# Ledger of designs, part 107: designed miniproteins, single chains, continued (4)

Each design is a single chain, and the fold is of that chain. pLDDT is the mean over its residues in the fold that is shown.

## One batch from the design tools (miniprotein)

Design m15715
Fold by ESMFold2-Fast:
Structure m15715 (fold): chain A 99 residues (1-99)
Amino acid sequence: SLEERRRRAEEELERFIREHGLPEEVQRLLREALRLQWEFEENPTEETLRELARLQLEIARLLAELGFDLGDDVLRLIALPEAEQEARIDELVARFKAL
């Protein structure tokens, strides 16, 4: 079940990459984000969550530069100064720890 879901997610990601002809750097970051997502699901840690959040912000910036419509909330988030983005990640980690 979990292995099947992971395989389907990997297949869906590779389809998305091919469909949009994404640059190699974006491909690497997307694959790394999927790897970190599964690592987090197997062993949830603050470190993995922080790495995943930072990687997702970088991916969002690159996709926005390529003309993807990510929605206003995401565009506002990636426009924040680095210190404010890190504060948002701190809030995400605090919420995770409160669960």
Scores: mean pLDDT 84

Design m15716
Fold by ESMFold2-Fast:
Structure m15716 (fold): chain A 97 residues (1-97)
Amino acid sequence: ELEKKLKEAVESLKKGAKKASDPNTTKEEIKKIIRDNADKLAELSDAVKDLQHQTSLSMAIIGLSVMYNTIDKMPLKEAREESAKMLELIAKELEKM
């Protein structure tokens, strides 16, 4: 049940990272990817009772929020690369849960 939701969140993050790194992806699309994945992680956090897992999800949500707020301050190429890296790092961290 929880493991299924976690797996869905990981797949969403990996798909988002792939889309963010696409050379045709805009800053608006990157922001949408970040927001949509942050929302999914928040929903997952509400379902999780384990404090260690809640901490990992909270850190991931904070990381995505910071990235969302910095996208407009970056060149587009850097925004794509850094967003893709962050989404991949969060996916790898969640896979350890």
Scores: mean pLDDT 85

Design m15717
Fold by ESMFold2-Fast:
Structure m15717 (fold): chain A 114 residues (1-114)
Amino acid sequence: MNQEVADQVIEAMKADKLEEAKEIIKEAAKKAGVELSEVEILVAVGLAALEAIKEALKEGDEKGLEGAERVLRRVIEELRRLGAEKEAALLELARRYVLGELTPEEALEEAEKL
C-alpha cells in the first residue's frame, strides 16, 4: 500500500468515514491486481482504524480518536453480521489493548481462547 493511500485511509478513519475507507482499500487492491472479500476489506479497515487510534492517542487528537473508535466499532459489528466472529473478536481484543484496558499478557491469554 502506497504511503498516500495509507494516509487517506487514516484520515477517513479520523473523520468517521467507513464507506470512503472501504472504497480506498478496494481501489488500491484492484490496482495491485488483488481481489479482496468483504471480510478482508473490513479487516484491513479495522487494522487501519487501530493505527489511527494509536496515532490520535499519541498526538492528543480527541476528535480523531472518537472518529477512529466509531469506525472500528462499526467494522466489528459488520464482521459479526457477516459471520466473521473470530475476526470481530480479535479486533475487539486489539481495541481494548490499544486503549490500555489490557496488559500484553492479558491480551495474549484472551487471544488464545479465540
Scores: mean pLDDT 82

Design m15718
Fold by ESMFold2-Fast:
Structure m15718 (fold): chain A 74 residues (1-74)
Amino acid sequence: SMDEELRKYAEEKIEELKKKFPDASEVLWEIAEAWIRHELEEAIADKSASLEEKLKALDTAYEAAVQFIEEEKA
């Protein structure tokens, strides 16, 4: 189902963050993961958007999370 594909994609993005920033602080991890999970739940709740639009929203959340961790870690 679309919801299963979205959940799998979000988990893959969270794992990518963990691999990219294994030494980030716990607080930064919690914030970044929360952003991706929030976007996932918004995407699942949206009855009008396409799968492609929903995946793009998750990609945008992932990119924002990456930038946030990089800026705070610097």
Scores: mean pLDDT 83

Design m15719
Fold by ESMFold2-Fast:
Structure m15719 (fold): chain A 83 residues (1-83)
Amino acid sequence: SSLADELLEALRNSDSARAAALLREADGDPVKRAAVLEALRQAAQTEPDGAAWALHAAIIAHEEGLSPELVQELLRIVTEAAR
């Protein structure tokens, strides 16, 4: 999705402010949330830095006070990529 693509670009560029805004938008919408999580899961499996992007997203989501469920799912992506 366009939101997921924008988030991956923000994470690739270490643009924490942009990533925070996009994660906040995704956290407010179950469809957007699912799309973002799927895109990060795919990136963690296919991109050399994908797991690092997922970890960065988890840190941002925690710092921004987003839902604990979103933080947990992002950390799960990091854990699964390490296997």
Scores: mean pLDDT 88

Design m15720
Fold by ESMFold2-Fast:
Structure m15720 (fold): chain A 63 residues (1-63)
Amino acid sequence: SEEEKLKQALEHMREGVAALKAGDYTAAAEHFERAAQLLKDVNPELAEGFESLARLARKKAEQ
């Protein structure tokens, strides 16, 4: 269901934020990528937002 996808995406967002705070940019990117995938058909605008966050986290991991 859409509600279940949103709930899972929110959990991945929380895990991604926690990973960012820990300096684990690779884990953060993976969580944001998963959130985007879950939201792609439910809320495309939110999915794009998470895709952007994932790209920024990936770039930071290159540092």
Scores: mean pLDDT 86

Design m15721
Fold by ESMFold2-Fast:
Structure m15721 (fold): chain A 94 residues (1-94)
Amino acid sequence: AAAAERQARLRRMEELLRPVEERMEAAPSPAEAAEIAVEAALRTPDEEVRLMLIAAAIPLYEAGAELSERNREFIEEHREEALEYHRRRLEEEA
């Protein structure tokens, strides 16, 4: 059943995101939290987890701002797709 597979995938995504979210919450500044999110996004093999992490980094980046040029460019390259994915995920409940 497709529903059971989607639910299993969402649980795997939550397990991958939780430790990153905890590290972001523990970060002393929005800029450091955004760097943690981008670093995790660059290392994840999961495309959906990558988009979620970029979407989480965007408001932190705009609040705290000073990231490396590479990480800033990475956010800007994926900004539209990450925000669209995040909105679609909120609209489509499991």
Scores: mean pLDDT 76

Design m15722
Fold by ESMFold2-Fast:
Structure m15722 (fold): chain A 83 residues (1-83)
Amino acid sequence: LPVPEVSDEELEAARKIVEAGLESLADQLDAQSALALRKELGLPLPPGMVKLVAQAAALLVRKGEPLTKENLGRAKAEVAEQV
């Protein structure tokens, strides 16, 4: 499966979400709550990417894998297949 390329901004956003403990809410994010999260944490992401990055970060936390560009890319691919 192709691993999506991860920007420094996507990795930084994933890190901020995990540091805030908000990755646990990732599956419950709608368009409005994703925009609110983006604004509250100052995420350097387009609004449409917030839920995907949050879900990918949640998957890595659940697996006990470190937040790296490679791991986040794989997690994004796995989330995109489910959503």
Scores: mean pLDDT 77

Design m15723
Fold by ESMFold2-Fast:
Structure m15723 (fold): chain A 104 residues (1-104)
Amino acid sequence: SDLESLIENLVKTIEKTVKEAQELIKQGKYEKAKLVIEMTLGVLLVALAVAKRIDPDNEVINELFDKINQLSQQSLTSSAQQNVQLLQDFKKWLKKKLEELKKK
């Protein structure tokens, strides 16, 4: 389904961003790691805002938008390491949602 594909693409994007941010943190480039995460969350927020406009009654899209918006706001005041953990926790939640959708 389109929704399953959307969530799978979100998971892949987060995995790439986490890997890049972790590599930057290992190099002591904490500010660049934060910017990479913030930029990724901004792009995902725009994509979900478009999806929400197309299907405004879709509860899963609305929940995804709200969660990414909260993460984007939290990322501005959190450390690079905290932001990596937030993305990893969000990825686990997305994988759980994907499994629930596949069982329907």
Scores: mean pLDDT 85

Design m15724
Fold by ESMFold2-Fast:
Structure m15724 (fold): chain A 62 residues (1-62)
Amino acid sequence: SEEEEGLRTALRIAFRSVAGRDPTDEELDEMLALVRELDAQGKSPAEITAALDAKIRELAAR
């Protein structure tokens, strides 16, 4: 979907800014799954952003 492709693009940019590299397809899918899960739970954009920042730092440390 256009929504998913837009989100994937945004996640790649966010990951690259923290990790200094592009995410793998697996890392991108993990980030996408987290965002979709938190959105489904009714989390605010600020809460989703905070959780995403923590997830990117975890993935970048692998």
Scores: mean pLDDT 84

Design m15725
Fold by ESMFold2-Fast:
Structure m15725 (fold): chain A 69 residues (1-69)
Amino acid sequence: SDDEAARQRALEEAVRRTAEENEALGGDGENTYRAVRGLLEGTMSPEEAKALPGVHDEIVDRVDRGLRP
């Protein structure tokens, strides 16, 4: 449906922006993208995401909090 397509696009954009923000702060953009994607898909825990090199804990906590409105 249009709602599902819009939600998927919004999530994809949020993942991309978060990875770009972390990369701009000197983090690892690829690992941050993997972490945020994994959190959104439910394939990675916050603890696993924080364990990835170059991923800022604050970014992981922000994404995890955003998944729980």
Scores: mean pLDDT 73

Design m15726
Fold by ESMFold2-Fast:
Structure m15726 (fold): chain A 105 residues (1-105)
Amino acid sequence: ALEEARRLVEEMERVLLELIKAALAGDVARAREQVRRLEEIRERIRRLGFDEAARVADEVVETARELVRAAEELVRKETQEKVARLIGLTLRGIGLLLDLRRVLE
């Protein structure tokens, strides 16, 4: 179980990085695909019963959904406020990558 949880956390890190790259590139379709992958990984982490890992995974999925929404809004109409929001969410995503690395230590 713990080894499988660590593998899923590592996969979640890779998928979150791809989502951040897609969102920053304005590739909304690719970013949405990464959200679906993150949701599947989150459900698998939850089933393994690691409550702290499941909590961090929930934050990852919620932040990923907000990143996609911010990217969609930016693609439709670029404003300084929307750029600042996307940057802020990207920094939060990077913070969550650090949390993922630590959660199963």
Scores: mean pLDDT 86

Design m15727
Fold by ESMFold2-Fast:
Formats: sequence, structure tokens, C-alpha cells
Structure m15727 (fold): chain A 93 residues (1-93)
Amino acid sequence: MEESIKKLLEKLKEEGKWDEFTERQMELALEGLRAVQAGDREALRRIAAEALRLIGEQEGRPEQGEADAEAFLNEDVAAMGPLGRQAYEALQE
């Protein structure tokens, strides 16, 4: 069991998911919670865009993540991907 966990951690580190991405995800989650409590829609938009970029990087498609984040920030619903559109709709409620 410990060996399987060790291999999983090595894989996550090779994919950059455990170290830099895990820390960035936690920071974005905490900023998001604070922005929700404050009702700060501008902060939520910025945080959502950073999350879209991070997801794109993790999936090996940073250009797609950046394009979705840009469309989200510009409120170009037609150019948004599924995640960007979902985030946009959540912020409009």
C-alpha cells in the first residue's frame, strides 16, 4: 500500500500536480471562499479565470485554458468552453 502511494506521488510530481499545482489550487480555493463571503464579483471573476488557466495547464492544454479564461474575462459566452460557461453562469446568479 505504501509502495502504491509512493508511485502515485511520483506520478503527480512528474505531472506537476502535487507540488506547484496542488499549492496553487489551495491558494485559489481560499481566495475564492473569501471572495464569496465578501460578495466580490470582480475577485471571483479573476479567481475563476486563474482556475481555468490552471486546469488547462494540468490537462496539457495551456492554450485552451488561456483562451477559455480570456473569453470568460471578456464575457464572450459564445467563445467560452464548458467550464468557463459554467463559472460564468454561477457568477450571474
Scores: mean pLDDT 68

Design m15728
Fold by ESMFold2-Fast:
Structure m15728 (fold): chain A 95 residues (1-95)
Amino acid sequence: SAKIKKIEETYQKEMQKALQKLESGGPLLSARVTEAERQAAIAQFQAQAQALLDELIALAESNPDLPVQELIDQLTTKIQQLADNIPKQLTERAL
């Protein structure tokens, strides 16, 4: 449906931004973080973001009257929170 397509397009856009930010700079590129730890953190981020997408798609399918903008706003906010929090937890442990 058009609603599901908008959610998926938002997911792809926000994931691209988050992964680019995680891979190009920030705490995951610290000398105290190993390549294996960085890959594990990125994998954890991707897994949690995918679970969120699956939940929001299921919610959209079961609640056709729910505004798609509300689902998009939740997806965007939570992906950004995951991208910030997962690397921070890793770097705080490495310190």
Scores: mean pLDDT 77

Design m15729
Fold by ESMFold2-Fast:
Structure m15729 (fold): chain A 80 residues (1-80)
Amino acid sequence: SIVEKLRQAIERAKTASPEELVKLMKELIDELEKSDDPVAQQIARSLRLILKLFEEGKLTKDQVIQALEQLLRWAEIEEA
């Protein structure tokens, strides 16, 4: 499920280097964009913006993790 993918990504992000976080985000975006689920597509769009802001130095790793946790909460509501 999208929820499980986000949970796994958040846990990996907590111990990731900045370079590994970028790779993780790109992998997650690619995986979600392959889905026909509108929720997955919306999350992928949000993740692309978060990744861009992180790569531009406008978001810290902790802020990226917080944003992922907010997207997880939204996905859990949409799957319920």
Scores: mean pLDDT 86

Design m15730
Fold by ESMFold2-Fast:
Structure m15730 (fold): chain A 99 residues (1-99)
Amino acid sequence: DVDQRAQSLLDRSTNQLNASRDNYNLTYQYAQNVNDVNNARHYYISSRASYNGVLSSLRGLQRLGSSQQTIDRVQQLLDQSRDYTDRSRQYYQQAENDL
């Protein structure tokens, strides 16, 4: 039903945010050494994919007509995921420029 679908999208959003954070941490770790720039690139791309996952879930919840409280919650997760992805991009690009 709609409530089960909404809960599934919320759970997915939380999992994707956690993935964005974890991939951001790995991007930062591998960006510290120019020999690991390919690993930094990989984790940056993975963080971006996780951000897109949260965005997809937000759009799904909006289409389902979910409560404003639920939409606001996932919007907050999306904003955090975007921050992790933007920081990952910055660290990866800096590491690539230092290569």
Scores: mean pLDDT 85

Design m15731
Fold by ESMFold2-Fast:
Structure m15731 (fold): chain A 84 residues (1-84)
Amino acid sequence: GEELVLDLLAIQRYREELKKLGTEYKNLQAEIEKVQADVKAGKLPKEEGDKRIAELNKQLSEVQAKIDKTLEEARKELRDEGVV
């Protein structure tokens, strides 16, 4: 019935949000790897690279926190709707 349709829509919403956050995470990780490679190749001073890596790691931690929160919210909502 209608209840089952609402459960499926909730699952789809959480899947789409997690896909978005996963893409952001991968992009930040790739940028960190690029900065590390540029420092090793002598294209960036270590001090400048360290600052940029620290900023990117902060953003990575923020995205990870959003993933964790989304998973917690999904578990609570979907469990209450009897899906999980």
Scores: mean pLDDT 79

Design m15732
Fold by ESMFold2-Fast:
Structure m15732 (fold): chain A 94 residues (1-94)
Amino acid sequence: MTLDEYIAQNPEARRLAGMASMLTSMEDISGLPVAPAEKVLIHLAERARKAGVLSDAEYQQFVRLLNHPQPLSAAQIDELFALMRKIISFATGL
């Protein structure tokens, strides 16, 4: 299964992807150097880990899933979006 196929089928995944895109766009608008979305998400995950929102194991798994060659399994995609939800909630304060 591709990431795009999963997002098309899952409203929560689509919402989280939209929020991640918005955060990346806001960083670009603030005059920060343009960075790949994956690098921005890893940076936010590092901050979440340092703040105690993510465990070291959850942080390592998030980085592994982002760097995993596609296609991803459904379980891998579910885990990626579960971790992304924690990271986005931390970054937005929501």
Scores: mean pLDDT 68

Design m15733
Fold by ESMFold2-Fast:
Structure m15733 (fold): chain A 82 residues (1-82)
Amino acid sequence: MSLREENILLDLKYGEEFLERVERGEVKVPEETLEEIRELIEKAKEYLKQGKYEEAMHYSILLSSTVSLLEMKEYIDRKIEE
């Protein structure tokens, strides 16, 4: 795989693992935010299948950034209440 394709796949894996944590009840996210994350995953995968790496990377970066912010917020909220 190209380095670009590999980075997109890593971002997708990160997002999908986050969704699994939400499904297991480990993280609470608003339904609208969860829908946005699913859309970003679908768009990144679709562009990747088409060989449109720039578009796929755009959505994969948005996905990883969104998930990172949610995880950071969850971590901070939990630590403040400990």
Scores: mean pLDDT 82

Design m15734
Fold by ESMFold2-Fast:
Structure m15734 (fold): chain A 68 residues (1-68)
Amino acid sequence: GDEIQNKLLDLGKELGKTFGADTASEIAGYASLGLETDTKGKEALSALEKALKTKDAQGAIDELKNLV
């Protein structure tokens, strides 16, 4: 729902600051395929948070591709 989408927008800003706009857009694109109110949406958000903590954008992209 809106809460998950708002969290994606906030995470997208931080991803853009950390990895650059192009990489942040790619991550957001994959995450959006799972970002409804289901378990996959929550797993996608977890992968985005992990990317920010570990500074590993490619690992997050790979996890998102497996979830969506």
Scores: mean pLDDT 69

Design m15735
Fold by ESMFold2-Fast:
Structure m15735 (fold): chain A 91 residues (1-91)
Amino acid sequence: ASKEQVLAIFNKVLQEFDAPTISSLDEIENVIIPFITNSDNPAETARKFLHKFKDELLNQGISLMDLYTSDKNLYETIKKVLLKLQEIANK
C-alpha cells in the first residue's frame, strides 16, 4: 500500500465523522487525535474510528504486516496513531 492510499483511507473515515480531512500523514496526530479528544464521548469516538479504519483496510486488502515489510516508516506512523486511539478507547 502507498502513502496516498492510506491517506485516502484516513480521509474517507474522517468524512464519515464529518471531521476535518488531512492533506498529509504528518497531520494525523494534530487533526485526528484532537478531533476525537474534543468529541462528546472520546472513548466511543475512538472505538468507532478504529473499527471503521480497520474495516476499510480489510476492505481494500491492506495488511499492517505488509506495510511493516514494504514501508516501515509508514507502518510506524500508523501504529503510533492506532496505539494512541486504542489508549483513548480503553478509557
Scores: mean pLDDT 81

Design m15736
Fold by ESMFold2-Fast:
Structure m15736 (fold): chain A 82 residues (1-82)
Amino acid sequence: SKENELMRQVSQKMSDLNKAINNKDDDKAIKTVKDIFDLSLQMPESYQQMVFKSAESIAKTFKNKKLLDLIKELKKKYEELK
């Protein structure tokens, strides 16, 4: 299904995000978070909530305030688009 393919892509991007943060590659981490949110816009709301929570969990694990602030901004922007 389209949802399964999108979830597969999100899973890959979550892995890419984790790797970018571990490598201290802020530019790649920022791009990856934005890619994750772009994919989430194509998903049902229930999947979007799961995706947002997963991205926040990764950012919190590495205590990356810049990414946490970006995720909060993107969540607000997304809510305005509803």
Scores: mean pLDDT 78

Design m15737
Fold by ESMFold2-Fast:
Structure m15737 (fold): chain A 65 residues (1-65)
Amino acid sequence: SSEEIAALVSEVCTELGVEPTPELEETAQTCYEAFRNIGFPDELALKMAHTVLKEDLRGEIALQK
């Protein structure tokens, strides 16, 4: 649900010390839906979306110095 996605974004942002944004929620929702569409169960799709979002944000932070 959107609440689970919001919680996922909040968790990742807290871990990385950044503020959550609506754009990050849209990205997380897109990743979650993509994993669900290829047959991943809800719990695994959320975990995979969390991992992808976290690594993507870490990459952006590293590139920004």
Scores: mean pLDDT 80

Design m15738
Fold by ESMFold2-Fast:
Structure m15738 (fold): chain A 89 residues (1-89)
Amino acid sequence: MVEEWVYGNFRLIVLEVKEATDEEIEEFAKKYYKEGEYTLLIVIDTEKKEARVVVGEDGKILIAPNTLPVEEAKAFIESLKAAFETELA
């Protein structure tokens, strides 16, 4: 499943996949990053119960070297969504 939220030049993308390799995460980062935008991509591996964070900013893509537990990643996503809702209200 793919979910996407856009707020100005900020883009939050959440991908849920059964298994994510480092190579597939790099491919997702290249596919979803757009020049001139701040992109936060969170790839959730549903088999491993882990998430990888990718940040795209100023024409650079940084893939976090460590994973987060899926519970922590979901809490972070909910916090970001709440922040967007507050800014839109």
Scores: mean pLDDT 77

Design m15739
Fold by ESMFold2-Fast:
Structure m15739 (fold): chain A 73 residues (1-73)
Amino acid sequence: SMMAERQKRAAEIARETGKLALEAAEKSSPDMARRNARFAGASFEQAILMDGGSREEVEQAREEARAHYEALL
């Protein structure tokens, strides 16, 4: 349906926003890297929730964003 397509597009935009935030974190100072990684985690969480994802997927996305930040240090 048209509504399902709109929700899927919103989830795709949230995922792309998260990817861009992670890329920005890699190019940021240590202070900004933490903020960008946290924003990426929130964007991925929103995308998973929009797609009806599980709590486990949300927790995994948060951990992956945190690990990405830790790898930058």
Scores: mean pLDDT 72

Design m15740
Fold by ESMFold2-Fast:
Structure m15740 (fold): chain A 107 residues (1-107)
Amino acid sequence: KEELIFEAEVLEGLADIYRALAKKYGPDPELYRKAAILYAQAALLLAQARGDAEAVALAEELIEKAKKTTDYEVAKALAEGARRAAEALREGRVEEARAALREALAV
């Protein structure tokens, strides 16, 4: 559990860098896409640490969608949703994390 939580923290830090670059150098979807993948991987690790199978499945789906998207608004929505989900999972707010992932996937 502790190893997964630490790896998630590192991934969130890297994702924050890509998110900051995306805000500065937009409208390139590539930077938000990279941020989305990293935040979603962090959410996946945190969901695994909590034993939440639904959040794991939603994070995996978000990673696959992020890998395939070329749309700036979709990439941004996926990144912001995955970021909120990782934060919520870190704080134990599991239902908020699932809601954030589902909302991001609906874009």
Scores: mean pLDDT 87

Design m15741
Fold by ESMFold2-Fast:
Structure m15741 (fold): chain A 82 residues (1-82)
Amino acid sequence: MKTFTTAEELATAAAEEYGFPLAFILVSPQGVPLATSGFANDLAEAIRELSKLFAAATEPGEYTVEVVKDGKIVGKYTFLKE
C-alpha cells in the first residue's frame, strides 16, 4: 500500500490511478472509520477534501484512506501522521 504524508501527494496519486470524481474515507490505525469526504471533481477539490479529513487524524500514526469511486472502495492508501 502506498504511504503519503500530505493531502497533495495522496490526491495526485488517487487522481492518476482512478480519475475523478472521487470521495475518501479516513480510517484510524485501529480500523475505525473517522470521517468521510464530499465528492471531489478535480485535484483542487480533492486536496481540500483530504485536508479536512486529515484534521480528524488527531493522534500520530498510520491511518488508512479508502478511495471511493461510483459508490465502491476502489483503493486504499496509508496516511502517515507524524
Scores: mean pLDDT 86

Design m15742
Fold by ESMFold2-Fast:
Structure m15742 (fold): chain A 81 residues (1-81)
Amino acid sequence: SVEPRRLLNEKELEELEKFAKEKLEEAKENLTPDQVKRLEEGVKDLFEEIKNGKKVSLEGLKENMELTLENIKKLEEEKKK
């Protein structure tokens, strides 16, 4: 079944913020400070849009954050070849 996009409640927004913070801490261990800064700015922009009423899928956003981090890690590994 397709997970519908909806307005997040305060508890769901807090859960997403905690998840994003954990992913940013993982990024700090594997990425450069400049790459981490760009991710932090992207996360900030996303949360601003959500707070302004953007309908999202909580699980879909978590999946996108994980995929984005993994893709950046793979690109950095390829540069080491």
Scores: mean pLDDT 77

Design m15743
Fold by ESMFold2-Fast:
Structure m15743 (fold): chain A 71 residues (1-71)
Amino acid sequence: LGKKFGISKSKAKKLIKDISKILETSLKSAKNFADLIINNPDLIETAINGILDEDSKKKLLEAVELVKKTL
């Protein structure tokens, strides 16, 4: 399993927002988002781990799961 990064809550929220934008706004960007998830699963796990409340984590994980299943 991946090592935790020193990611602040501010940077984690920005990352989630940027990922959500990519997923929601462009099919072309969806491939880049999927590649990011596949090649950097530790980044996603670290961004979620201990930084977000459970409701926010659940919503983000649902989005990630949908992308992974589509590929």
Scores: mean pLDDT 58

Design m15744
Fold by ESMFold2-Fast:
Structure m15744 (fold): chain A 87 residues (1-87)
Amino acid sequence: MLREIVERGLELVLELIKNVEDPSLVPLLTAAALQLIGVEFDIEKGVLSEEELKERLREALELIKEAAELAKNEKIVEEVEELLEEL
């Protein structure tokens, strides 16, 4: 489940970058992507608790939601909110 949330989060970041009209959102999306990649790495190494991994995922998803709201992409806002509910 956590890996699936990371994969879906990265897909949303890529969709936002692909369709970005405001380049100022790119640093925010880059930060979210790096956080998600870090969580995937931590899952593979098994060094963090599930609760710590969920907190880091929540932080990354909140960054994606902020970027989606600024981009006025309601579809991605809804998809991020669904992922946050799965945590």
Scores: mean pLDDT 83

Design m15745
Fold by ESMFold2-Fast:
Structure m15745 (fold): chain A 75 residues (1-75)
Amino acid sequence: SLIDEVLARADDLVAQASQSSGDRRQQLLAVAQTLYTAASLLQNYDKGITGPESYQLAQELIAEADAQLAAIQAA
């Protein structure tokens, strides 16, 4: 599922951060936090707690995380 994919990506970034230091570690943890927030929004939508606005916000956060991760990987 999208939720499982987003959570797996966030967990992988936390693992990468644990093997990193300084600014790179902080940047990876920040991206992971954004993805965990997106996963939480998707989980609330999936459970019927929130409406389509949570799904849309989660997609925006995933896109932001993707852009930030691409920038980190290019550095």
Scores: mean pLDDT 88

Design m15746
Fold by ESMFold2-Fast:
Structure m15746 (fold): chain A 75 residues (1-75)
Amino acid sequence: MEDVEEAVKKAEEAEKKGNYREALSYYIDAQGGYIQLAVEAKKAGNEELWEKYQRMADEFSRKAKEFAEKYKKSL
């Protein structure tokens, strides 16, 4: 499994450095990791973890879209 916490940390560090491309990449990785965890939780019948990981995936999906827009405008 991907270490989603590490991806989040790297995204936040890239964001602080103003590296929008790198931040976007890591936020996409974090979103994907949480989607995978949510799917696994749902398959296992764990509705609580599924809801938790879906909320996390949605949060990082929003951040990825935000940084994609910032990156595009910086070109």
Scores: mean pLDDT 83

Design m15747
Fold by ESMFold2-Fast:
Structure m15747 (fold): chain A 87 residues (1-87)
Amino acid sequence: SLKDEALEILEEAIEIAEEEGFEKLAQMLRDLKEQLEKAETDEELIKIIEAAITLLNLVRPSFSPEAAERIDELIERLKELLEELKE
């Protein structure tokens, strides 16, 4: 499901944040993942995914080049899920 794909992407983002030592970002992403697990409507899914994209874009310049590339891939995957949810 689109929800399961979004959960997997957030889990990958949490791992990257933890590897880079961004503990507060990792916690914020875990909070979004918990909200996503509880989401029952497409509207709730859209809101949470948009929040994740916004957060990842804001912090992207602070990552190493390798981690930034991985984050860019996750942002694009989240954007693709948003397009599917909004269509």
Scores: mean pLDDT 87

Design m15748
Fold by ESMFold2-Fast:
Formats: sequence, C-alpha cells, structure tokens
Structure m15748 (fold): chain A 63 residues (1-63)
Amino acid sequence: ERLAQLDAEIEQTRKDIVELNKKIEEYEKAGKERESAIYFTARGILEAALDFLEVQRERLREE
C-alpha cells in the first residue's frame, strides 16, 4: 500500500546515494575534482529528497 510504496522509494533513494558515493570516490581517485564536485551536489539533493520521503512516511503512519 502507500507505506510500502514510500518504503520502496526510501530504499531506492538510499541505494542511489550509495551509488553516488561510489562515483564521488572514483572521480576523486582519478583526480577529476570537478566531476566529483558535481556528484557531491547530486548526493546533497538526494539526501534532501530522502529526508522529505521519511517525513511523508511518518505522516502516513499517523493516519
């Protein structure tokens, strides 16, 4: 149901953050600091999205 959908989105977002962390590490090791900075920004956006999804999940649990 809606909780299960939100849980799935939260899990997917967490996985996406893990993948971005790997990309950041790859580009840092390669000396591509500009590309690393781009993925660092993308990670921040996903972290904000994760926070928003967790707030929605908590609200839905109270209904």
Scores: mean pLDDT 81

